Designed miniproteins, single chains. Designs and how they scored, part 63

Each design is a single chain, and the fold is of that chain. pLDDT is the mean over its residues in the fold that is shown.

## One batch from the design tools (miniprotein)

Design m2183
Fold by ESMFold2-Fast:
Structure m2183 (fold): chain A 133 residues (1-133)
Amino acid sequence: SKLISELKNAIINEDLDKALKLAKKIAESGNDSAVFLAVSLLLYYGLRFFNEKAITFAGILLAQKLISPVHERILEYAAALAFKDTHTSYPPLSPSEESLAEKLAKCFKQKNAKDAIDCISEVVDKVKNLLNS
C-alpha cells in the first residue's frame, strides 16, 4: 500500500505530524493488519523518542477502529509489557498470542527505525497467518 510505505518513511524521517496524518488515513480505510501496523509504528515512535502524543494517538486509533480481538489483545499486551505495567489484569492470551505480543514489545524497544519497522512487519505477518490458520 502507498499509505503504508509513506507511513514507514515518515517514521524513518522522524516526521511525527506526517506519521499521525497517515496513520489516521490508514485507520479510516485500512484492513485490520494495516491498522495493527500503523498503531504499532506509533507506539514504537512514542517509546523510542519519549513522545506522549504518538502514544496517545495510537491509543485513540485503537479505541476508535474495531479490529479483530486477536490484533487488539496482542497490541494491548505488547504495550503493557513495553511500559512495564505489572498491575493491570489482562484477558488470557493463547500461547501463540502471548509469544507474538512479547516479540512486538521487543520491537518497540529497537534503537533503529528500519530494524523496528522490519521487526513489527514480521509480527504483523505472523498475526495474519495465525488468523488464517
Scores: mean pLDDT 82

Design m2184
Fold by ESMFold2-Fast:
Structure m2184 (fold): chain A 62 residues (1-62)
Amino acid sequence: DEFDRLLEKGKEAAKAGNTEEADRYFHRAAVAGVRSGRLTDAEAQALYDKALEEAGILEASR
């Protein structure tokens, strides 16, 4: 599943300290989830936000 593959790459990038690359992968994962019909647009947005928070990238959500 492209969605799962992109999420894993985002987590790897975050672990390596590449926050911009991690953000791009998480965004691409969300888009892939919607494109495959696995997620609604709202679910994809929520998952993207959660992935950024878990990776420590999204500072705005306290």
Scores: mean pLDDT 76

Design m2185
Fold by ESMFold2-Fast:
Structure m2185 (fold): chain A 60 residues (1-60)
Amino acid sequence: PLLTDAEKKLIQKLAMEVSENPKNKETLDQLKKLLKSLGIDASDLSTQQLLNLAHELLLK
């Protein structure tokens, strides 16, 4: 995978925060913004789809 250890830790942290509070738009937007900075357009994804994508990225 093209992700650094620091990027993986940040994705994991934000994904955990989204899973714990899926109504927190700030955390959801931060995760989407991080993924976009990595070249992944997640703007149209649902919360569940976003979490699934984050988990897939961490498993690579």
Scores: mean pLDDT 79

Design m2186
Fold by ESMFold2-Fast:
Structure m2186 (fold): chain A 94 residues (1-94)
Amino acid sequence: SMEEIEKKLEELVEEAEELLEKVRAGEVSPEQAYERLDEIQKRAKEIRDEMIKNNIPISEKIEKLEKRLVGLMIETEEEIQRRTGVAPPKESRV
């Protein structure tokens, strides 16, 4: 349902926000941070695929949550690189 998709995206946004704070606090290694970021991206894709498969329309709330999630993922990658100088793994380029 749309409500289930909205809840799953809200939970992913919270997880992404927690990851960013942990990166800022130096509580996670760059490798662990990239692994968690990849997992968030995979889960976001699964949610998107579920929406397409079940013809769930994109609500205004879903749009805002997706934009927030993408923004957090970008900010997290930038913060990892800024703090550690470590770039994303090369095997993820495809």
Scores: mean pLDDT 83

Design m2187
Fold by ESMFold2-Fast:
Structure m2187 (fold): chain A 75 residues (1-75)
Amino acid sequence: EEKVKKAEELLNKSKEYRELADQIERDTEAAVERLSGLTPEQVELVRRIGQHQVDKFRKKAEEYEKEAKKLLEEV
């Protein structure tokens, strides 16, 4: 049961990071749509910065998910 609890905690962290990544992706697109008057290059820069944060959070989520799966294999 202790390993199950640890796996649940890691899965919850994975879910949180995936939700944060999805939120950043939505917020980035909303910001681009709201900020009228940006050049295409400025729009691309904003999206690139947002995508970098999204990628970081999705990688973190994947790490936690893999750790949880390894722990569940021991149960």
Scores: mean pLDDT 81

Design m2188
Fold by ESMFold2-Fast:
Structure m2188 (fold): chain A 61 residues (1-61)
Amino acid sequence: MASEEEIKEAILKLTEEMATVEPKSVTLAFARALIDHLRREGVLSEEAAEETLREVEKLLA
């Protein structure tokens, strides 16, 4: 079972990889959808989801 830290790291790594081939807008939309899904499923807390989204937005700034 993955920890919240492992999930955050996986999302950030995937975001970096997607940003090399996809427009930033597409990458951001995908990351937001994934983070929201994981929050709704209880895999990420609201705080962890918001923190992960902020880090994604910083990477794509």
Scores: mean pLDDT 81

Design m2189
Fold by ESMFold2-Fast:
Structure m2189 (fold): chain A 98 residues (1-98)
Amino acid sequence: SAATKAKVDQLLADAEALIDQAEALVAQLKTASPAEFPVLYTAAAILLAGADFLLERARELAKQLPADEQAAVLARLDALAARRDAVLAELRALAAAA
């Protein structure tokens, strides 16, 4: 339904916003002081966990969409999941180097 599509699109938009914020925090971590690092790291980790939750909800809800709409939604989901995974990998690498 149009209502289901709107809910999926909103979940994807919210997940993208959290990933964008996490990317900005990871950029800050590269120049962060030892005192700032734990606070920024924790904030980025929380944002990525939130994005993961929203992407999982969007994937489940997308199963209710027509097949043609599912393909486009799944492509966007996979792109956002790839971005999340890249940010998470960078976050973990920064923690290991700290």
Scores: mean pLDDT 90

Design m2190
Fold by ESMFold2-Fast:
Structure m2190 (fold): chain A 63 residues (1-63)
Amino acid sequence: SEEEKQQLKDEIVDYLKRTYGSLYPQDYLESVAQKVLEKYEQEYDPNIPLDLYLYKVAEEVVP
């Protein structure tokens, strides 16, 4: 649902703000979160928790 998708995006934004919030503006991190969400949806594996996925791809999506 759209609500579930928004909640997932908010979790991604929160992760990025905790990790990169001092280095990048919020609007940039929100755009990165959108890309991460799209990639996560394409590569979705219910056996991989979101936190582990974010840890693996963070360096790839935030240059």
Scores: mean pLDDT 72

Design m2191
Fold by ESMFold2-Fast:
Structure m2191 (fold): chain A 77 residues (1-77)
Amino acid sequence: DAEIEEIKELLKKVLTETSKRESVPYIVAAHIDLAAYEFLPSPEELAGIYYNLAKALEEVDPKLSEELRKKAEEALK
C-alpha cells in the first residue's frame, strides 16, 4: 500500500513537471506497469515502474532518477 502510494505520487510529479514529448512513452509504460503490478505484484512489473519513472524524470530530477534506477535494480534481486 505505502509503496503504491509512493509510486502514485511519483507519477503525479512526472505529469506535473514533465511536458516533453520524449517523456510520454515512459509515462505511459509506467502506468501500464503499475496496472499490472496492482493486478499481480511481481518484481518485473515493479522494476518496470521504477525504470520508466527514472527515464521520465532524468532531465527534471537527475538525483531522483538515479535513486529510482537503483530501486528498479533492487526489485529484481
Scores: mean pLDDT 77

Design m2192
Fold by ESMFold2-Fast:
Structure m2192 (fold): chain A 78 residues (1-78)
Amino acid sequence: SRAAARARVRTLILTEMATSEAGASLGTAQDLATATGASVPVAREVLDELRAQGLVERDAAGVVRATAKGVEYARARL
């Protein structure tokens, strides 16, 4: 389901952030979609939600990066 696909993308991002430092690369929306079996639009929806919360940012090359807030959030919730 779409909900299950969104949950897989979110879980992967949070798990990677919990073991990373601020500024760490989490890959592109395409990389996250491939890793989770989700569609690229689903991966983008999850990334947009996390970006709105200040947990991730996108650099000029389109690579998604963990924020300091995102790393702290992920570590506190795992």
Scores: mean pLDDT 85

Design m2193
Fold by ESMFold2-Fast:
Structure m2193 (fold): chain A 65 residues (1-65)
Amino acid sequence: DEKREKVKELAEKLAKELKEIADVRISGKIIYVDIETVTDELMAKLHEFMEEAHKLGFLVVVRFK
């Protein structure tokens, strides 16, 4: 609940900052990040997000178009 809300806020921030992200969905303890284009900036920010999500008990699954 609180951890889910924190993860949702982080996911919304990530999607807002990076145009390369097509969609972010949360299902149970798994976060799906759909990417349209891969850039070094995207991968760096995604790695930071994955570490924070992991601390909150969530798994991040990245999907490429």
Scores: mean pLDDT 80

Design m2194
Fold by ESMFold2-Fast:
Structure m2194 (fold): chain A 78 residues (1-78)
Amino acid sequence: SKAVERAEELTRRALEYMEQISAVDPALTPQAGRLTAEAAGHTEEAKKGDEETAERNMELAEEHTRQVEALLEQALAS
């Protein structure tokens, strides 16, 4: 499924952002870790259902990945 592939890509991106946050502002790492884990959870749920379920969970993984990116931007601004 393209939605599952996209969700997996987004979760990998969130992990990369989390690693950068950990290097720049360790205090934000627990929050970034929680958001990354939520993105990963949605990616796993995307694999279990039909294509509609996959698309919904891909969108949720995208939202949590955007939140991790925003934390990285915050970390880099400080």
Scores: mean pLDDT 87

Design m2195
Fold by ESMFold2-Fast:
Structure m2195 (fold): chain A 112 residues (1-112)
Amino acid sequence: SLKEYLSKYPKEYLEFALVLVEKGYIRSEEDLLRFLETFSKSTSIGESYGIDPKDKTKIIFPVLKNEKGQYGTPENPTGPSISLEELDELLVKALNSKLSKEEVIEKILELL
């Protein structure tokens, strides 16, 4: 089940995934699984996003599906474009989560 699969990930990754789900940046089970797989192979959050080629002050999550159902590449990023300030705010929100790992998983499943 999805719950059993999610239980294999570190709490920190699930907390950040929950924040992205709550903001509507992760919109589907497929987007969630792609995000978590990418993050679990990365040494830092920075490896899971790229710089927006249209605005170098912003970042894009190219692994997320756009409104047309297409996944991005570094050359054609299709994920949400957010400021570095918004990224920092989302990370701080995730780090300050008081939820247990089980509560984080339950809330992700409720919102998707």
Scores: mean pLDDT 74

Design m2196
Fold by ESMFold2-Fast:
Structure m2196 (fold): chain A 58 residues (1-58)
Amino acid sequence: SAEDIAREVGRLADAGRGKEALALALSQPRELLEQALNAAKHARDSVAAAVLGEALRL
């Protein structure tokens, strides 16, 4: 789910695994990635939101 992607992206980034976090985000369909960014913003996870936002700009 979008919430699971947002949570896993945040977990990887918080663990210093930012390259893996970005790769996970980039492997997702754009629609799911947009939903994951919304979920991260709703959860106030600024780290996950930053990675997901970067993936959407690429």
Scores: mean pLDDT 86

Design m2197
Fold by ESMFold2-Fast:
Structure m2197 (fold): chain A 73 residues (1-73)
Amino acid sequence: SPLEEVKRILDEAFKKAKEAIEKGDLDNVQKIMEEALRKVQELMDKLTPEQRKEVLEYLNKKGDEIQKLIEKK
């Protein structure tokens, strides 16, 4: 499923971003997220409008989590 592929890409990116935050490498966090969003954008055309809303909601939730981790470092 394209939606499952998107979620896998995002989960992998969030894991790598957390590791980069642990190292204090904020530039690497930005690069990881930009690469993941680029890959997700390529898959967006294969998603329904409802699935796209789910992806945006997931991004907002995980983005908030990453932002809170950065603020603690």
Scores: mean pLDDT 80

Design m2198
Fold by ESMFold2-Fast:
Structure m2198 (fold): chain A 85 residues (1-85)
Amino acid sequence: DEVRAQAAELLEKARAEAEKVSDDLKKQIKIAGEFWAEVARLAGLEESAKKVEELTEKLVKGEISEEEFTEEMGKAMKETLEKLS
């Protein structure tokens, strides 16, 4: 049945697109993490920069929750901005 074959092909394409969207989101997270790590280094906060890099890597690997990432990143970014202000 050609209709069944077409439906299976569309499902596989939909799965590939979903994986691509997830990959693009991971790339955006990495870029944001690299940006904040560089800002921390410019502020002379090397430990905060390393923490930002570690948190970003753990989130991309699924080793920490989005809530934990947001709390810890917010803390590191606040310390960086206070140093720059």
Scores: mean pLDDT 76

Design m2199
Fold by ESMFold2-Fast:
Structure m2199 (fold): chain A 76 residues (1-76)
Amino acid sequence: SVEELKKKLEERLKELVERHADDPEVVAALEETYKEALEILETSEDPVKGEIFAQMFFLAGVGEVIVAEQRRRRAA
């Protein structure tokens, strides 16, 4: 359900924020990705497609943030 997915995304965000608590830029980017995923979920006319797209967006966004952090560390 939409409510169960929201809870799952919130719990995953909490874990990621706790893991990256020492990097405010990473935390902000993760929180932004979460908000955008929720917007997709809430504005979708098709609840099934909304859940799929919200999950895909959240996973892709988290991956992008982690890759960007790793690139920054390798360039330093």
Scores: mean pLDDT 79

Design m2200
Fold by ESMFold2-Fast:
Structure m2200 (fold): chain A 70 residues (1-70)
Amino acid sequence: PLTPVQAELDRVIAELEATAAQLRAQGKLRQALHLDILAGMGRLSISLSSEKAGKSVVQRAEEFLAQVAQ
């Protein structure tokens, strides 16, 4: 079973990648790049099994996704 942080990371990485694709389609390339970088950091934190880094990525992802959704 996944840890709670890993489960949250899987969810936010998928959402970041989907949202980045939408932003690119809208010509918002800077915002899309920011989400792509954040998704990459999330995948890296999973690969390194870093709960601290993963928690930081989840927090930043949720904050940024909330801003983009407005």
Scores: mean pLDDT 79

Design m2201
Fold by ESMFold2-Fast:
Structure m2201 (fold): chain A 61 residues (1-61)
Amino acid sequence: EPELLAVKAANAAIAGDVETVREYLEQARKLGVGETIARAALQVARDSGQDEAAKVLEELL
């Protein structure tokens, strides 16, 4: 479910786990929802002060 991928990507972004974020975004992209999940994770990364994860998410958009 795309909603589950969004939650997993957001949790990884909060933790600053860039590798795990990339993995979930790759899965989301294969399902055709990569941009939606990336935007949600980017917002969460910014709100959590995870600047490095936010930068990676901006590059993947």
Scores: mean pLDDT 78

Design m2202
Fold by ESMFold2-Fast:
Structure m2202 (fold): chain A 99 residues (1-99)
Amino acid sequence: MPSKKQQLLAEADTIIEQSQYLLDLLNQPLSPRQQALLQVSLAVTSASLTFIYSQIENPSEETLRLIEKMHEAIRQRDWKTALEYIIEAAKLIKEELEK
């Protein structure tokens, strides 16, 4: 059980790191092709976050709401807001894993 918890914590940390990198990238003007690559990266990162959330036995309603807000921001192509929700949700997942 502790090793599974450690694995989920490590995956959450990776999501936070990747999302922070993408947020930094958004502080620069992006070409349409760079924006398309960012969209693909966001889709992968949001899928990873949703998968980790599915592995938690007692997730909070707040974490679910952040994931729902993330999907809405992605739908609206609000990449910055989507990444901010990903980071916040991953941080809450870490708290939930710590009991």
Scores: mean pLDDT 81

Design m2203
Fold by ESMFold2-Fast:
Structure m2203 (fold): chain A 75 residues (1-75)
Amino acid sequence: AVDEILRAIAAALAAGASGEELAALLRELSASDELLQEVQRRLAEAVAAAAPQLSPDMPEAEQRAILAAAVEAAA
């Protein structure tokens, strides 16, 4: 379940989904708040792992693609 949700979030991030769209997707795929919190913890860890690859000079879309790849790899 968590890995499937992370994969869906990674795809949505790569597609330019807004925070509202990501929240709606998490709600749809998560059976409980506990599962949602677990996914959020895994997302935070993936973001932290990707941080060294990010630069302030990168376009937002490129940064989003790097984050999406990290989330997918964490699935």
Scores: mean pLDDT 77

Design m2204
Fold by ESMFold2-Fast:
Structure m2204 (fold): chain A 61 residues (1-61)
Amino acid sequence: TIDSILQKINDDNNSYKAAYDTAMKNGMSEDDAKRLGKTTRQGGMDPEKAKQAAENASSLD
């Protein structure tokens, strides 16, 4: 249904934003933050998992 599509779009956008905001907060470049956001969105990650992925990426380097 349209509602299901809208929900998925919102969830995907929230995952992107969570990864991007977390990466930026941890001092990653905007390009790297955008790549992480794109990756988490493509992978269908929950916002919580997207945040975790950004934390892991930024803390290892």
Scores: mean pLDDT 75

Design m2205
Fold by ESMFold2-Fast:
Structure m2205 (fold): chain A 77 residues (1-77)
Amino acid sequence: SLLEALRQRLDDALAQVERYAAQGRVDDAQAVLDATQAWVDQQVAQGLIPPSQLPWVDAALARMRRIVDEAAARLAA
């Protein structure tokens, strides 16, 4: 289903962001986040994400952003 595909895509993106961040590969983690955000924005623009799922999707993207920001801060220290 579309909803299952959405969950899988976000789960895969989160795992990839966590993996790159753990390796200190902040630019690669940022690229995954940016690509995932762009894909989500496209799905929203096409009306493919139900409004009831938007809080969950936004929370997943916010978590990925926090992981990238924390990894970037560690490299700057």
Scores: mean pLDDT 87

Design m2206
Fold by ESMFold2-Fast:
Structure m2206 (fold): chain A 87 residues (1-87)
Amino acid sequence: MAALREEARREAEAVLRETEARLREIVEQYKRGEISKQEAIQRITQVFGDGLQRLRELQKRYGFPELYEEAVARLEELVERALEEIE
């Protein structure tokens, strides 16, 4: 069971890392004036939705709801920080 839990954690960490990278790119595009604030918010919202779906599929595949509750909380923190950088 430990190996399966570690695999689930590794996959959740990959989702969070990919989400953070996508959010960072959106924020940087906004700061460069390449996209509007409205477009940045829409893209951040889409990235959040994609992340939630991926984490939900991992929960369905592996179980460990507590692990995914923690991952969802971290995902929400990443999104909130990105939104705070868009003034």
Scores: mean pLDDT 86

Design m2207
Fold by ESMFold2-Fast:
Structure m2207 (fold): chain A 74 residues (1-74)
Amino acid sequence: MRLAVTLAPDRPGVVEAAEAVIRSLGGEVVAVLRDGDRVTLVVETDQPAEVIREAVAPVVESLGGRVVAVTEVP
């Protein structure tokens, strides 16, 4: 399935950490979209949105970022 994982702020360390967590769960980042201070990672994964959010949020928050949204994309 495909998920949109929206993060803030758009800082390399925050984005790289989120990508590493997603890859550790067997997910693939297929696109990176930037809009102002936000970054949306489009992810192909077999994991539900809640699992991705629970794994990504603590790592991103430890770096001063936040997970804004995790949504399913058709």
Scores: mean pLDDT 83

Design m2208
Fold by ESMFold2-Fast:
Structure m2208 (fold): chain A 87 residues (1-87)
Amino acid sequence: SMAKEEEKEKLIEEAVEEIKKKFPELSDEEVEEVRDFLKSKLEEMEKATQPPPYDTPLGKAIKAVLEGKYEEAIKYITEAYIELIEL
């Protein structure tokens, strides 16, 4: 529904702002890459047909998406992105 898309966009924007606060050196182009990454990962998880074990971060994110808990799903995706940057 439209309301679900609006909620997802709001949560993605909030996650982008949190990442910008942690990494203020990010350019506008890099910020858009972050937004695209979060959107694509959320879409991938929504289309998951066979989730991995729920004890993994990926499994927890997929479970959250399937339960309509986009806030929790975005948190798990954001954690994965932050870990990738910190490597």
Scores: mean pLDDT 72

Design m2209
Fold by ESMFold2-Fast:
Structure m2209 (fold): chain A 65 residues (1-65)
Amino acid sequence: DMEEKLRKAFEKRLGRELSDEEFQQVVRSLSRHIKVLKDQGFSIKEISDLLGMTEEQVRYLLSQL
């Protein structure tokens, strides 16, 4: 499950557990940031490298918009 993997990745990066509300806020913020980068002409691979995320995670976040 991509959502669960993404949640665990965020929690590991932040060093704490996220509430459902915090997780949704992080997803929303990152999805918007990724959209801005895509609109600026960055590829999925370049966005992945810039944000330290997998290409699959970047595609998942774009699909949440």
Scores: mean pLDDT 83

Design m2210
Fold by ESMFold2-Fast:
Structure m2210 (fold): chain A 64 residues (1-64)
Amino acid sequence: MIDDLLSSLSNAYLSEDPNVIVSDTGVVTLTVRVNPDGSVEILSLESNNDVLAKSQISSVESFN
């Protein structure tokens, strides 16, 4: 499952708005799994910034 972790991190950083993450005052920790059919599922999400969390969820949902 090391490849699964690398894929999940890559997908998080392939989000369309990476600059939003660096410009906001929050931190988002997102753990996802890439399913065998290529879809992505959120395993866990921790955030102290609701706007960042919504942005990351939207990006992951685009893969499902």
Scores: mean pLDDT 57

Design m2211
Fold by ESMFold2-Fast:
Structure m2211 (fold): chain A 84 residues (1-84)
Amino acid sequence: IGSKEMQEEVKKKGGTVYNSLDDLPKNSVPTLYLGGGISITMEMVEKLKGKGVKTIYHKGSGILDEARKELDTLGIKLVRIGTV
């Protein structure tokens, strides 16, 4: 729900669409794109620790202070997109 068109576009361009963070391959996801309305929680951060993520692009996700601090400690960059 929310961006079937975007998921289809990513698939057409040879990209991979994952329905959950648990489906992400280990040490192979340097960049992660989050859809609108997805909150960044400590559980999400824990799932990302083994994935090799360096940058997270988000569309105004709710970010918990604890999650933001942990991501900063891990050297993972948070970038807001969709508002210029």
Scores: mean pLDDT 63

Design m2212
Fold by ESMFold2-Fast:
Parts: C-alpha cells; structure tokens; sequence
Structure m2212 (fold): chain A 61 residues (1-61)
C-alpha cells in the first residue's frame, strides 16, 4: 500500500541519514507526497503519521 511504502521509505531515511535536519526534511517530503498524490482517507493519513511517530521513537530519532 502507499502507506506501507511511505513508512518503509521513512524507515530507510532514519537508518541511513544521521543529520537530524536532512532527516526531518526527507520525512516531511515523503509525508507531503503521500497526502497530495495518493488521495488517502483521513484515517489512512493518521495511521501513517502514527506509524512514523512510533518509528522515530523506536530508532531514537
């Protein structure tokens, strides 16, 4: 799914990018692309945001 693909892209950024500013920028761009291009429901966007927050906490970012 588009949500799963976005979350995996964000996970890759968090694992490969050590610069917090570049990390934040990449995550913002991925989430903006998801919101704009995929025409997802509010619930799907919320799920993606919740998964990203958990991922950031888990990876210590």
Amino acid sequence: SAVEEAVERIREVLETESDPKKRSEAIREIMNELREKEKLSEEEIQEAEDRVVRLVIELGA
Scores: mean pLDDT 78

Design m2213
Fold by ESMFold2-Fast:
Structure m2213 (fold): chain A 56 residues (1-56)
Amino acid sequence: MEEAKKKKSPISGEKLKNPVKTDSGEIFDESDYNFYKKKTNKSPVTGKEIKKVEKL
């Protein structure tokens, strides 16, 4: 269990400051998403292909 930690991006483990939402409703930080998509087009949370991302 993460103790007294804010919710973190599942990609980098850093705090969510500028969240973006995928078409499946998962939330990532914008910078983490940009870094991660260099490796794959799939969500690290659901494993599904990310088609669209909207800034919140």
Scores: mean pLDDT 64

Design m2214
Fold by ESMFold2-Fast:
Structure m2214 (fold): chain A 92 residues (1-92)
Amino acid sequence: IPATPENIRLLEEALRSIEEALEAIRKGDYDAAAEHLRRAADALEKLGLTDVAASLRHLADRARKGQLTDDDIEGLRRLREQVERLLEAARA
């Protein structure tokens, strides 16, 4: 991903939204989790990460339906780590 100020801001927005989604899941607020997952998907789509964005939109729909699995939550934690590393690389 090109290290532009716009892309850095989009990575920061994606990271924040993923973290907010994980916090909402921890609290059992699945409507809030779905909203934060959609915001993360929007930011990642603008970064050209279209497949990841599509996966997050499906995850948001599943969150709203109460269909989240432990594997879904673990996948979201791994995505948080990946976005954090992309942000670190873009800032370097």
Scores: mean pLDDT 85

Design m2215
Fold by ESMFold2-Fast:
Structure m2215 (fold): chain A 80 residues (1-80)
Amino acid sequence: MTPKEIIDETITKLETGGISAVSDKLGSQLYLYLYMEENNSKDKDVKEAAKKAKKKLTFYKSDADVPGLISALKELKSKL
């Protein structure tokens, strides 16, 4: 899967199945991608968007903030 496909699949799962819809495997794949973009991207805006999305991915279940995670992922996707 490409990074864009991982983001798109995660958004689709969240929009159709809500807070419990993202599997541990998909969540781990997305986290690793976000971690790599935060540390390796040459674009400051991409780095900041990846950092924000990574934080949202870590806490969306405890915060009950599915819309916030979807928004952060869509913002990151728009900067890629």
Scores: mean pLDDT 82

Design m2216
Fold by ESMFold2-Fast:
Structure m2216 (fold): chain A 74 residues (1-74)
Amino acid sequence: MEELKEIEEKIEEAVKKQEEGELSDGEAAREIGRAVGMDEVSVEQLEQSAEEHGIPAKTIADVLLTQRREKAAA
């Protein structure tokens, strides 16, 4: 539970920075992917997809946090 809270805080920071224009969609996706412990190849794929398709950091955060919570609850 403690690790999940730290992950959520890092993700919230990346989302906020993207919303404030400090990070691009791809840069925010990279930070979120790293925060949830994705491997470097998966992080690079997520970064490219987010940048190419303009996927909001909040959308990525919602998906990855849901997956992480499901794993923590199991």
Scores: mean pLDDT 78

Design m2217
Fold by ESMFold2-Fast:
Structure m2217 (fold): chain A 66 residues (1-66)
Amino acid sequence: SSVEMEPVTDPDDTEGADAFTQVATPLNSLAFGGNEEARKILNEAIRRSDGTFRSLAENLKRLLEK
């Protein structure tokens, strides 16, 4: 059981590298696989992330719809 709690680290979310990596994976799946795999990864990225990553994932989703 946890007796102490700390909020999510700011640098991890602020770092564009992490955000890009999370959204880059679904893009790769599209290139090598199909839309279904990309959607699964996108949904996971949205679930784990908050503001910044959610916006990126949403943009990717729009591209996939087109």
Scores: mean pLDDT 55

Design m2218
Fold by ESMFold2-Fast:
Structure m2218 (fold): chain A 66 residues (1-66)
Amino acid sequence: MTPELAELVAQVREAIAAGDFERAEELVKQLPPDLAAVARAAIARAQGRELSEAELEELRALSLAL
């Protein structure tokens, strides 16, 4: 992960922690597709939405690759 991507991920995490899901979604648009998928799943989890089995498997695969 580049320093710039790490900063974007940190900003998404901060927005989620603040409950600002609109800002988190805007920041996610600036992430590459793989990191965007992880960030969207984190937003959904924070909102209490159940992740699909496919979404959970993708997160697991990305966690091992990143």
Scores: mean pLDDT 71

Design m2219
Fold by ESMFold2-Fast:
Structure m2219 (fold): chain A 76 residues (1-76)
Amino acid sequence: MERLRRAAEAVSKLPGVLDAEVDPVTGRLLVTVEDDEAVVKQAEEVLRENGLRVVRRERVELPDGPATVLVAEEAP
């Protein structure tokens, strides 16, 4: 839990990150970023540096435009 919260705080500091939410039931972090490959890669790197791995990417349509949701969990 604390690692997920720290990763959420760290990734939220990146420009282009729209939201970062910890799911306490699954033990995963959901990060919503602008649909830009450079922003996605930067977010994945920050998550990796904070001991997480991205297990899924989803593209979503938001009222303000397309976004990518990254699903991350603690690395073994």
Scores: mean pLDDT 80

